# Designed miniproteins, single chains, continued (3), part 113

Each design is a single chain, and the fold is of that chain. pLDDT is the mean over its residues in the fold that is shown.

## One batch from the design tools (miniprotein)

Design m11921
Fold by ESMFold2-Fast:
Structure m11921 (fold): chain A 96 residues (1-96)
Amino acid sequence: MKERLDKIIKELSKYRDITPEQIEAARETLESLSEKEQELLLKLQELGIYLYENKDEKKVLEELAKKAKELGLDVELKEDTTVQELMEKIAELLEK
């Protein structure tokens, strides 16, 4: 978990103007989340970096839906599903 988070934060800092204070706040937030929420957030960060570099939104959506399903969340990907809509569905399912 921590090693994967450190790698993602390092890569994210390379593509965004992120301060050390923001990095520390992100770590504290992540550590307060459930194991399922942590795994989803880490996957979202990895896919965000991938999308920035590759511009392949379809692959990002498919990988995110697959990760959610692996965590026991019943999510369906439709041809017009946006990343925002998928994230909202995942958030709703995590509240249950």
Scores: mean pLDDT 65

Design m11922
Fold by ESMFold2-Fast:
Structure m11922 (fold): chain A 109 residues (1-109)
Amino acid sequence: SSEEKIKELLKEIKELIKKAEEAIAKGDEKELEKLNEEFKKISSKFPSKEQSGLAYMLAKYVLEKGIDLSKTSIEEVADKLIEELKKQNQLTDEDVEQIRKVVKELLEY
């Protein structure tokens, strides 16, 4: 399914974010360069920059909150992210509509 494909991509992005945070902590510039190239390759699998950008935000949120993707739908992860960003006054109602549209595009095909 499209959701399973997106969940696998989010898991890959999450692992790259985790490795990047470890490389930053160690000052490992060579590993960061390698990870940046891997991020570019994953990003190229998405039809738009908006879709790849949202996937990165979702993966980072999953990592930060310790969300189990085997038990949580992508729509549920997106709803939790939107709620957190709204609490921080970082999103307008139009921004929320745009995020929900991109989530739908990620999951439809």
Scores: mean pLDDT 84

Design m11923
Fold by ESMFold2-Fast:
Structure m11923 (fold): chain A 108 residues (1-108)
Amino acid sequence: DEARARLQAARDAAAPLLARGGAAVEAAIDAGDFDAARAAAEATAAEVEAVFTAHGFPELGRLLARVLLASAEARIALAQGDTEAARAALAEAARAAAELAALRARVL
């Protein structure tokens, strides 16, 4: 399937971006630089969205970006001891992930 091949190519292209971005977010959180952690998460989310858009899956890219940003905000909130903000971010990540799963089922 052409669409499945393009989706796999998008995943393969996004994988190193996710690894580098995830490492940058973790390093910034460990350093207590939460502004740098947010900037790294936003940059990674934008790069991943652009990759999926270039491969013909703009809605998947947008939802992946939402999951990535919400997950990063949850990690940052937990590191700051803000359990209420962490719960809100985790709930947003779960909602975006559910929308992503539903869209993926329609696209594939």
Scores: mean pLDDT 87

Design m11924
Fold by ESMFold2-Fast:
Structure m11924 (fold): chain A 83 residues (1-83)
Amino acid sequence: MAEEEARRNAELAEGMAEQARKEAERMSKISKEVGELLEKAAEYYRRAAEYYRAGVAQRPLAEEYIEKAREYGKKAGELLEKL
């Protein structure tokens, strides 16, 4: 049960990392700063997926990295809105 949940969370985090990376590439054409923030979000989502795959004991670290990824995504959105 918890292992199955960790696997699903890892897959979701991997998907979020891919989406953020694609957004970073696209937004870098408009603003280099926005692209850099989205690239950081992608890196944190990628690390979160690694911790979810490492096992149930690493879940708190994975959740912390998801929160960091969301912070960078929010900063990118706020910066883009001001452009």
Scores: mean pLDDT 83

Design m11925
Fold by ESMFold2-Fast:
Structure m11925 (fold): chain A 120 residues (1-120)
Amino acid sequence: MEELAQELLEDLRKFVEYLDEAIEKARTASKEEQIKIAKEVLDKMNEFVEKLYRAAKELEGKNPELARALQEGIDELVKIINEISEAIEKGDFDRALEAMEKAREVVRKLIEKLQEILES
């Protein structure tokens, strides 16, 4: 359980680093490159959410509080994935960038929440 929780925290931290890099690239990118970045972020977020779902399922019987916090984070990220997808469809890259920034904040808050639970 502790190993799974520590691996999860490391994956979340790496994902924040990924989003930081993607957001900075998007801010200075051409319109075509912004589309490409947003699509790559959408793909990466879908993969990451799938990993989080597997972790939440593993934790349900072992640490229900961690599983609940993780599921709440997953639900927020799924909403943001839908926002990014809609923004891409509409060609609204400013909205896609805002949604990516929201995703970064959700992951940061999830890291803080999981650390609090583990330190308790």
Scores: mean pLDDT 86

Design m11926
Fold by ESMFold2-Fast:
Structure m11926 (fold): chain A 93 residues (1-93)
Amino acid sequence: DKKLKELEEELKRLEKEKEELEKRREEVVKRLNEKEKELEEAIKNGGPKEKIEELLAEIARLVGELIKLTIELKELEKRIKELEEEIKKLKEE
């Protein structure tokens, strides 16, 4: 069945996209943890206001990126589930 093969190939593409997005999310989490530690040290040491403001801006950017990636992953997971159900229906009937 040509349609079944096309859907299975699409599923493989979406699973690869999911793996790539998960890796990007892990990188953002790592960077966020590093910047949060830098912010804590800057505050404890009474660092210059400009440095604290810069770190806060970077953290806000990383949080925004993390939220966006999390939404994209949830949408992709939904598409994968819908495609898996379509493949299942074609195999059963």
Scores: mean pLDDT 86

Design m11927
Fold by ESMFold2-Fast:
Structure m11927 (fold): chain A 106 residues (1-106)
Amino acid sequence: AEEAARRAREELNQTIVDAKNEVDRENQHLIDAAKESLEKGKEEAEHLQKVLDENTKKIREAGDRAAALDPENAEEIRKRVDDFIKEMKTSQENAVKEAEELAKKK
């Protein structure tokens, strides 16, 4: 049971790292696309939203599994998941705002 709980936490940690790297990369793609054209920026914003939604689902599923296997730390695990999802949403909102400001100046 302890090994299963440890592996689930390692999987959650890796899922968070992978999600952060992917969202950061897509945020940069959005900003770069907005510099090219308004149309390209809109396409990348839609793609970024889809990437965020997919990663949010993966992180919640990994977090729920880790919490179920480690009931003593379940509240802390769920809070970490919620905090990270909030951080990803804030990062995406900032990238979208920057892209919109870049598009306005063209």
Scores: mean pLDDT 85

Design m11928
Fold by ESMFold2-Fast:
Structure m11928 (fold): chain A 83 residues (1-83)
Amino acid sequence: SSMDEAQVDAFVEAAKEVSDWILENKETLTPEQLKELEQAVKQAEGLAEQLKKHISDPELLKRVEEAVEELKEALEEAKKAAK
């Protein structure tokens, strides 16, 4: 439905903003900030799982899964950049 699309759009936009922020700041993140980001990513994964339970459209499910994967990839890149 259009309402499901709006929910997915909002989730994807929020995840993209966090991913972009992580990548922009990856060179300067402290160990404490990395722990906070790990918790935020876990919360996003939980929200995505709840959202997926209510969506049957495979294209919308794919968008949610891709947004979570990009968020997780951004976090891993930040962890690798941390010295």
Scores: mean pLDDT 84

Design m11929
Fold by ESMFold2-Fast:
Structure m11929 (fold): chain A 83 residues (1-83)
Amino acid sequence: AQADEDALTRGLAEMLREASKILPPRVAARSVGLSLLSSRGISTDDIDKAVAEALRRLADRLEELGYTEEAEILREAAEEIEK
């Protein structure tokens, strides 16, 4: 349900905020992306591409919920992970 997705999105934003205090943004965002993929039961051999795509989708939702700074961090990290 959309409400469940919004709750997950908020939780991931808080995880990113806390992780970014300890880890480089790229590493923190990768951890969030892996958590998102795991929660959706996604399995892939192209993990970096899947993480980058998941992070971009999460960034769009974070921006809609007012987490603009976190959204930008995820977009930048997605670009770096995909390289």
Scores: mean pLDDT 69

Design m11930
Fold by ESMFold2-Fast:
Structure m11930 (fold): chain A 76 residues (1-76)
Amino acid sequence: SMDEQRHRNLLAEASLGVFRIHFHVAERTNDQEALRALAARVATYLQELRADPLVSQEIVDAVAELLAEIQATIAR
């Protein structure tokens, strides 16, 4: 239903927000181990979101963009 889709997308958006906070802290402290651990966690979560038909493509794309930014930061 539309209400179930809304709730799933709000939960996914909240998880994305938490990952963004963890990325900000790890990037600011130049914690390479934390960045690698976060990249692995975000990659696993992205696979779960891609398997969920109720999650919007916009949120999936936002999580994929965050993963790419974390990986780019590790490669610097």
Scores: mean pLDDT 89

Design m11931
Fold by ESMFold2-Fast:
Structure m11931 (fold): chain A 95 residues (1-95)
Amino acid sequence: KELEELLKEHGYTGPFDGGALLVIAARSENEEEGLELAKKALELGSNVNIGGIHPDYEMRTEKEKESKTPLEIAKENGKEKLVELLLENGADPEL
């Protein structure tokens, strides 16, 4: 699927960086869907150690600015397979 199509299916519109996709993947209720999104984001060259959702970061409220890394969110949500995928792609477990 195209990036824009995947984002639209999850209620998002417009261009987002791959870090945003990794955060969305880590928050996904469905582990398979989360893994698909994470793999797609990594294919696009996403930085696994960056939290936050763009493009309109400055236009968002402070509560809407996610500062946690995708790895931290995946750990909090018990996404074991996603945690492993992120670590294999250079995620820093001490961030």
Scores: mean pLDDT 62

Design m11932
Fold by ESMFold2-Fast:
Structure m11932 (fold): chain A 97 residues (1-97)
Amino acid sequence: SLLEKKLAIYLNRDREETIEFYEKILSIPDPEELRELLRSILEGTAISLDLPVSDAEIEAFVDRILEEIADIEDLRERAEKVIELEEAFLREVLARS
């Protein structure tokens, strides 16, 4: 499928550049600004990949990201956890499509 091809290209991204990207995002000190930015990034990804996901699913996924990283003090480890969760979410969406 076109989604399968788009997702394969997206997931074949440079890991260090992706970590640096999320480190910049996660360094935002305001929790509400961080939430809004993560939502915007995921909405942008969903639009770019034509993902069959609802706004409610994106919101629930942002909530899960914020919960999972809450106890991680190291910025790089938080970024790696976000990448892990994002890739798992995208693969789950593909599997149900």
Scores: mean pLDDT 87

Design m11933
Fold by ESMFold2-Fast:
Structure m11933 (fold): chain A 80 residues (1-80)
Amino acid sequence: APVLPEGWDEALLEEVRAALARDAPALAAKIGGDRLALVGLMQSVHAEAGLDIERLLGIALARLLEDPELVARLTAQVRA
């Protein structure tokens, strides 16, 4: 089962999901229905942002907008 990065919990995961829905609803639709993709996204940016939600969300949103294939790769990584 996929685990959240160190220090993250379900409340923080929900905040990330809410921010994605607000700023990138099409990407949120691809991720929000798949918990594995969301966990993979958080794991991929955790090392750069630590536990700062604002910083993590900014990095994650910028990367998702720049690389539309990112979601598919994150899902594959976590699903494996």
Scores: mean pLDDT 66

Design m11934
Fold by ESMFold2-Fast:
Structure m11934 (fold): chain A 101 residues (1-101)
Amino acid sequence: MEHRKEVLEKILEALKKKGLSLDEEAKKLLEEILLNPSNKEIGERFLKLLDVDGDGTLSDEELDQFVNLLKTYDTDEDGVISLEEFLEMIKDIDEELAKKI
């Protein structure tokens, strides 16, 4: 069963615990990746990128790794991840996924 809304909420909470947030445009992109029915293939690929062990469950450890990686793209150290910073992270990890977004 696909819990994409729960995954979105878990990512946002994990960011908040580390003192990070997404700006409105970055959050909108993440919502479109995970929640838009037209983007199911893109969303599945993104979830596989987060699910490092491939067991179909997004663990707290996997979320911590993702948040720690995303924090390295906060280049202005304001605690806000911009759309540009979010896309740069995706490009570095999965260039082909970034081209489809």
Scores: mean pLDDT 74

Design m11935
Fold by ESMFold2-Fast:
Parts: sequence; structure tokens; C-alpha cells
Structure m11935 (fold): chain A 91 residues (1-91)
Amino acid sequence: SMLEKKLEKMEELLEKIKELGEEEAIKIAEEALEIAKEALEEKDPLKLIGLLLRVIGLEFELETLDISEESKELTLEILKLAKEIIKEKLK
């Protein structure tokens, strides 16, 4: 399914972030992946909105970090995929 493919892409991106070794980026990426997994099991629109707000919070946190541009770009792609999964569940 489209949602399963997005989750697989997030897992692939997380492995790339882990190779770069920046712990703060890894932590945000892992939290985004957990939110995406939770969203796939969730049916309540209000809870899905709460998960979307958590991803937005991680985007703000990421902007405050002193990390490499490469780690930031990969982590932003994971956050984008998490938002896409949640938005698709809200349709």
C-alpha cells in the first residue's frame, strides 16, 4: 500500500541518518517514525490531529539544532513523510 511504502522510505532514511552519527537528528527521526507507526493504527481524527501537531513540534525542534545540513535535510524528509501518512489517514 502507499502508506506502507512511505513507512519503508522513513525506515531507509533513518538508516542513512544513523550512518551520519548525529544523535539529536537520530532522536527526532526515531520519534517521527514512532508517530507514523502510531498514526497507521489510529482511527480517531482528533488523535490523528494530535499526532500531526507532535510532528510539527519536531520540525520546530529540528530548526534549533546545530547539526549538519545533510542530517537536517534527511530528517526533514522523514518529518514530511510522517505528515503525509497522517494527512492520508484524515481523508
Scores: mean pLDDT 90

Design m11936
Fold by ESMFold2-Fast:
Structure m11936 (fold): chain A 71 residues (1-71)
Amino acid sequence: SSSYQQLIQEYKKVFAEAEALAAQLQDMHQKIELGSFIGLGQMMLSLNMSSDSLQKFIKEMKALIQKVKSS
């Protein structure tokens, strides 16, 4: 139905935004790991987030995006 097609398009739009966010988080994580930006490390500590937690979040986001794209 047309309503079903519209719902799929909305989901694809949301997941494209999530994919962009995942890429941004991955770039941020790499900069923290390299110690290139001390401010990024301080921010991660303030948010009580570990490198492992950020990696897991990025991986889960990418898996969710892939799952929707394959459906």
Scores: mean pLDDT 61

Design m11937
Fold by ESMFold2-Fast:
Structure m11937 (fold): chain A 58 residues (1-58)
Amino acid sequence: MSDQQIIDDLMKKYGLSKKQATQIVDQAKGFKKSLGLPDSMIKPIADMFAYSDKKVKE
């Protein structure tokens, strides 16, 4: 799955701006690289980060 597809999915699912979604995807890519995970893990990691970011303010 392309980075752009993940960004678009986060924008639609969590109501994030393109910049916010891009930052979350970048964080997910860094995390998956640090752990040696495959590219298929970027989307679930980004989804978790987007959910956490949305919930940070209660």
Scores: mean pLDDT 75

Design m11938
Fold by ESMFold2-Fast:
Structure m11938 (fold): chain A 80 residues (1-80)
Amino acid sequence: SLPAASAREQALHAVWEQLKPLVDEYVARLRAELKAKGYSDEEVQDAVNLAVNRIASALLEALDKGVPTPEEVRAIVEAA
């Protein structure tokens, strides 16, 4: 069993399971774009880590206002 988590953490986990395919697609696209621009694998990974952290933070803020729509989720991913 998963350890007890806050209501926000539980909601984020449920939303993240639905979001993972969209995040994976965004990450793949970001990696391809940065590699095409001549960035190193390390620089690409750093940029991906930053983007994922921004998405997670924005999702937590969105969850504070309610369950985000698929369009709001896509906007959060694109803004990262």
Scores: mean pLDDT 73

Design m11939
Fold by ESMFold2-Fast:
Structure m11939 (fold): chain A 85 residues (1-85)
Amino acid sequence: MDEKVAEIVKELNITDPEVIDYIRERLEKTGSVELVKAEAVLTLRYNRKVDLEGKTIDEAIKSVNDFLDRLILKLLKEKGINYKP
């Protein structure tokens, strides 16, 4: 296994072989450990796929922030709060 794949798998405590294969594929395409970690965390925890491939660091940060803003709005709505940013 690639050393970077092993580091991500260990840090996120991933044991599922299919998820490990996904991480390997994303690392081979992007070459960025931090970007793949962000994609994996958002995909696993929020049940929504996030594609950061081919983006600059600034574009990737914006994509993550836009996703988190939408998630916060959804959580607030579930609490009965109609917040507008």
Scores: mean pLDDT 64

Design m11940
Fold by ESMFold2-Fast:
Structure m11940 (fold): chain A 99 residues (1-99)
Amino acid sequence: MTEGESVERTTQIPKDGTVVKVTGVLNIVFETGEEPKIVKATGTLTVTNKDGTVVTSTSEKEVVASGGEGVLVTAEAETTAKAGDVTVKLEGKGEILPL
């Protein structure tokens, strides 16, 4: 298995002043070879509250793989992570070429 591309995304930040910063990272793991396959997709969300508390939430998500026959596989992943009372949606894409 080969670690895939990591995509950093930041989604909606609550405007109530409870949260100061939100950072999201999507990590997609691929299995390479003659028949490439998405093995795992994990979303990690880090939320910094106004009091300086940092909360990290990790969730797995459905990965949809599509592409041309034996040429390119494009994977899209979406995850919703909750840190405290904050819920944020994280999206990302990865690509893999068959070997």
Scores: mean pLDDT 51

Design m11941
Fold by ESMFold2-Fast:
Order: sequence, then structure tokens, then C-alpha cells
Structure m11941 (fold): chain A 63 residues (1-63)
Amino acid sequence: SLRTEAIEFVTQNFPELIEKRPGAAEEIVSGAEGLRVGLRLPDHLLLPLVKMFAEVEQTALES
């Protein structure tokens, strides 16, 4: 499913984030999906939102 693909994307492209926060992929994808559904955005915007959320979380690791 799209959600499974998004979780896999975060795990593969942000390995340092996952190492530091093992639950980050599920949290990021859930947050992005919640925003997508809440704003009634189409499915093709899930992955761009997930990328944005993952980048913000990665930056936050630097504080």
C-alpha cells in the first residue's frame, strides 16, 4: 500500500534518523497521512509530505 511504501522510503532514505529514533518512520508517515486526509489532499501528495516531514525531523536531530 501507499503507507507501506512511504514507511519504506523513510527507512531507506533517512537511516540516521531511524537509528536515532526507531519509531520515526511510522510517526512521520502517520503525521503526513493525517495532514493529507484532514486537508483532503490526493494520494500522490503523501510521498512529498513524508519527504518534507522526514527532512524537518532530520534537521531537529541537530537541534
Scores: mean pLDDT 81

Design m11942
Fold by ESMFold2-Fast:
Structure m11942 (fold): chain A 74 residues (1-74)
Amino acid sequence: MEEVRKRLEELVPLLSDPDPAVRLEAAREIGRIAREVGAEVVLPIAGEALARATSDPDPEVRRAALRALGNIGE
């Protein structure tokens, strides 16, 4: 559990990276973790950053962030 939280803490700043490819991979990885461990773990750490990523200028980043939030919202 602690390793998952540390991984999320490492991924959250990558959602603000200047490289859209880095932001996309971060959003995808957070989405995968959210599907595996659920909303209660992911939302307190990454929820706000993912919400911001749904307004990202890159359409693939927006799609990945929306999918990650969908995984959380189950």
Scores: mean pLDDT 80

Design m11943
Fold by ESMFold2-Fast:
Structure m11943 (fold): chain A 89 residues (1-89)
Amino acid sequence: SITLQIVIQGVRLVGMNTDLALAQRHSTDEQAVQQLGQLNAQAQQLYQQLRDLFDKQAPDSQIQQVLSQLNQTFDQYNKLAVQVEQQVR
């Protein structure tokens, strides 16, 4: 269900927002935190685009393309976040 996928992506975005807030508070790697912030901003824009396409009843192919981009952005964020977490004391 596309509706379920949108809900799941919303939950993932909330998790990303929380992780970023913790990284901003506890990490000394300012450059990595800035990159995490950029990826979070991209995820927020993609999620809004996903919601707009769903509301407009866009073709599944367009919705799936944005879902793919959002998943790629989450993967990039998680890869960098793991590296940042390993460097936090």
Scores: mean pLDDT 85

Design m11944
Fold by ESMFold2-Fast:
Structure m11944 (fold): chain A 71 residues (1-71)
Amino acid sequence: MKARSEEALRKGYYNLAKVAYKKGKDEAEKTREYAINTLGPESGKIFEEEYAKAVKEMEDEEQKALEKALE
């Protein structure tokens, strides 16, 4: 895959992963399968990597919000 195309996919999938995470983890898995079926296994791997980043960042922010609410 051309580096420019992969960079565009990673940015798109990162944003899509954050939206999918908010809709629910099941919807994120369906989106991953759709990417694999449409663009091939490389796109599914890219989505998984960007989804893992989004989940970690979202969970870290949710934990900080909960800790602040306990103050």
Scores: mean pLDDT 72

Design m11945
Fold by ESMFold2-Fast:
Structure m11945 (fold): chain A 82 residues (1-82)
Amino acid sequence: APVYPLRDRSRMNEDELALVDFLLANSDVEFEFVPSDEVSPTLPAPIAVTSVASARAMLDAYAGRGRDSNILPLRSALQRLL
């Protein structure tokens, strides 16, 4: 199974936690949780992850912000479902 490095769960925002749980429930991906002093930023209006479409919308909302998030490895994991 593919393994993606992610910031530790305690450092994730609610959107990232929902997406990780969605991916673990709906794919064969594995995550390596790496300790980090950084806390993931949150959107002013969080996007609930309930489907592949809402997961993609959440990742796209974060993509333009470019840093201090798990977005790149989460996007790579999500693409495995597509």
Scores: mean pLDDT 67

Design m11946
Fold by ESMFold2-Fast:
Structure m11946 (fold): chain A 67 residues (1-67)
Amino acid sequence: SHEEAEKEAAEIAREVNELRKKGELTEEKLQEAIDRLEELAKQFPRSALIRTALAELKRLAENPEEP
């Protein structure tokens, strides 16, 4: 459902942030998270939450020096 997709997107973003805090965020894990969010955004294009989470992870990939 739309609500379940938004919850999954929030959990993906949270997992990425936790890995980043631990210094365990790899390029592969970040790309996997982005790929999952892109799939969710395709299925639920009206969700601002999913689009925001995707944009945030893409920004992190583009600017890796930003905390």
Scores: mean pLDDT 79

Design m11947
Fold by ESMFold2-Fast:
Structure m11947 (fold): chain A 76 residues (1-76)
Amino acid sequence: MKSFKEKLIEDFKAFADHVIARLEALGRTDLAAEVRAWTDEKLKQMEKLSEEEALKLYGEAVRELMRTYIDAVAAA
């Protein structure tokens, strides 16, 4: 069985991969690369945090990722 923290990390990876693919489809390859690097850093942080702290970071990271994606779509 996967822990709650492992599920959070996997869900965040899946969500970030989806956003990266959408950014690449928009021709925003540089932004997609930046988001990929940022995502890798957030995943490493989540792995080192407690389950409670990882959940807080997950919420913050999802909001930031959504904002980045919406801004990119609006600029296209």
Scores: mean pLDDT 84

Design m11948
Fold by ESMFold2-Fast:
Structure m11948 (fold): chain A 94 residues (1-94)
Amino acid sequence: AKEELAQFIDLASLVVPEVAERNRALLPQVSEEEARVIVEGIKRIFSLSDSLEEGIKLGAELALEAMEAAAAGASLEEVRELIERKIEEIEKEL
């Protein structure tokens, strides 16, 4: 899961380099289980996005918010709730 998240961050660096660098700095501070939940959220965003670029931008923003929460001590449940709220917001805007 962390390897998949790292690969996504590498991809995101081509579209949103500033956001990707912030994600990269937080990656060591998240668990494998937190990374798994974040990767699942990113995959859901890609299924909702009409373009690869949009999916990468929204996915990178989701990953950043989720990793910042996890690094700040949020529980796995709180990280899941954050991801669900972010996806609901994205669904309303698309």
Scores: mean pLDDT 83

Design m11949
Fold by ESMFold2-Fast:
Structure m11949 (fold): chain A 104 residues (1-104)
Amino acid sequence: MQSQIEQLNQLLDQISSLEKQIADELDSQGKVKEATLILFMNIAFTTSLELHIKTKDWDGAIEDIDSRISWIKDAQKRYNLPQEKVDQIISLLNQMKDILKQMK
């Protein structure tokens, strides 16, 4: 369990770093509203996910990840986000989902 929580935290840090990189790229293009939205949605996601993990609501945590994957795929099409970074985020989210399934 402790090692799995450490893995989840490491994956979450990697996702946050990639989303910050996307936001920085959008901001550099003058897309300030889109950059801000990416960052705010990441804060909302991480807050909800952390609550579910702390309360051992593994199903709720998995639902948060599924919702996040759906949102980032929609955002990629809508805001023309960097495909390589979006694909990396989705891969990391799926890795978190697999770890959470093992904790059930």
Scores: mean pLDDT 86

Design m11950
Fold by ESMFold2-Fast:
Structure m11950 (fold): chain A 94 residues (1-94)
Amino acid sequence: MSKEEELAKIRAFLDELEKEGYITPEQRDAALAAIDRYKDLSPENVLPLALQPLIEAGLLNPSTVAFVAHMYREGIISLEEALNIIKREVKKNK
C-alpha cells in the first residue's frame, strides 16, 4: 500500500467516525488538517498527530494512541487493525 493510500484510509476512517456521530465535524476537520500539515511524515507518525483533537476531546487515551502507533510503526499490526482499536476506544468513551 502506498503512503497516499494509507493516508486516504486514515481520512476515510475520520469521515466514518463523524458520519456515525462519534466525533464532531470540527474534530474531523482538525484531524484532516493535521494529516495535510504532516503529509511529509510516514503514516505511522501522522496517525497520532491526526488523532490529537480526539485525545483533547477525551475520546482517546494518549497511552492507547501511543501504543497503537508503535505497533503499527513496527509492523506488528496493520493500519486496519490500528484503526479498529482506535474506533473501539472512541465508542467506549462516547
Scores: mean pLDDT 86

Design m11951
Fold by ESMFold2-Fast:
Structure m11951 (fold): chain A 103 residues (1-103)
Amino acid sequence: SKEEKALELLEELLEKISSLDSPYTPFLVERIEGMIKAAERMIEQGVSPEDILQKLIDSLRGLIGGLDFLKESETDEKEKKALEEAIELEREALKRLEELLKE
């Protein structure tokens, strides 16, 4: 199902983020785990696959926007690079979720 594929995409994102050498990693892991748990609850409640996907897309867009804002004010080059890597991983996951919604 679309919602099962979305969960698989988020779990893949979680594994990639968890492997980053970044002070932001624990925060990002918690946020992505929260999205997975929210999606699982929506599935149990019989929420439509389209509505679940849209909420995940909106949540991920919000997270990306927050990281872009943090990146603009970051003066440490290592931490800025870590934010850039996290943003790129999340943008790729977002693109895959948007493509899944169009199916």
Scores: mean pLDDT 87

Design m11952
Fold by ESMFold2-Fast:
Structure m11952 (fold): chain A 84 residues (1-84)
Amino acid sequence: ELEKLKEEAKEALKNNDVGKAMRILQEIVDLTGNPEEAEKILLELGKENNREDLARYIFQLERDVNEALALIKEAIDKIEKERK
C-alpha cells in the first residue's frame, strides 16, 4: 500500500502529472493520518528523481487546502468540461 503509493507518486513526478501526484499525496495523507509524513515522503521521492521543486509545490498545495483546493477543483472541472 504505502510502497505502491510511493511508486505511483514517483511515476507521476517523472511524467510531470501534477493532478495524479496530488491525488496520490492525498491517499498517503489518508493512509498515514499525518500530512507531515506525507510531505517528507513526497520530498524524498522528488530528490531521488531530481524533481524536488515539483514535489515541494505539490505538497504545499495540499497544505493550503482552504485556498488552493477550491481553485484546483475548479481547474479540474474546467478541464473535464472542455474535454466534454
Scores: mean pLDDT 73

Design m11953
Fold by ESMFold2-Fast:
Structure m11953 (fold): chain A 73 residues (1-73)
Amino acid sequence: DVVVTGEGLGLAGARAVAAGIEEASGAPARAYQLSDTEGQAVAEGASEEGIRTAERAARGLRKQGHRAEARVE
């Protein structure tokens, strides 16, 4: 699956990314906060359709000054 995370990415940002992945893939995507690191959140969804949307979302967030990255697992 595609995973988007960032050191400065809050839960609201992760939810926005997850919504974008869900819209593009038509499959459920999720956003959650890592319990061990305050201020870190994850967005996760289908990799095949989601990868391009995840990359665009991460780039958009970085352009706005947020620290975000997209990875395929």
Scores: mean pLDDT 66

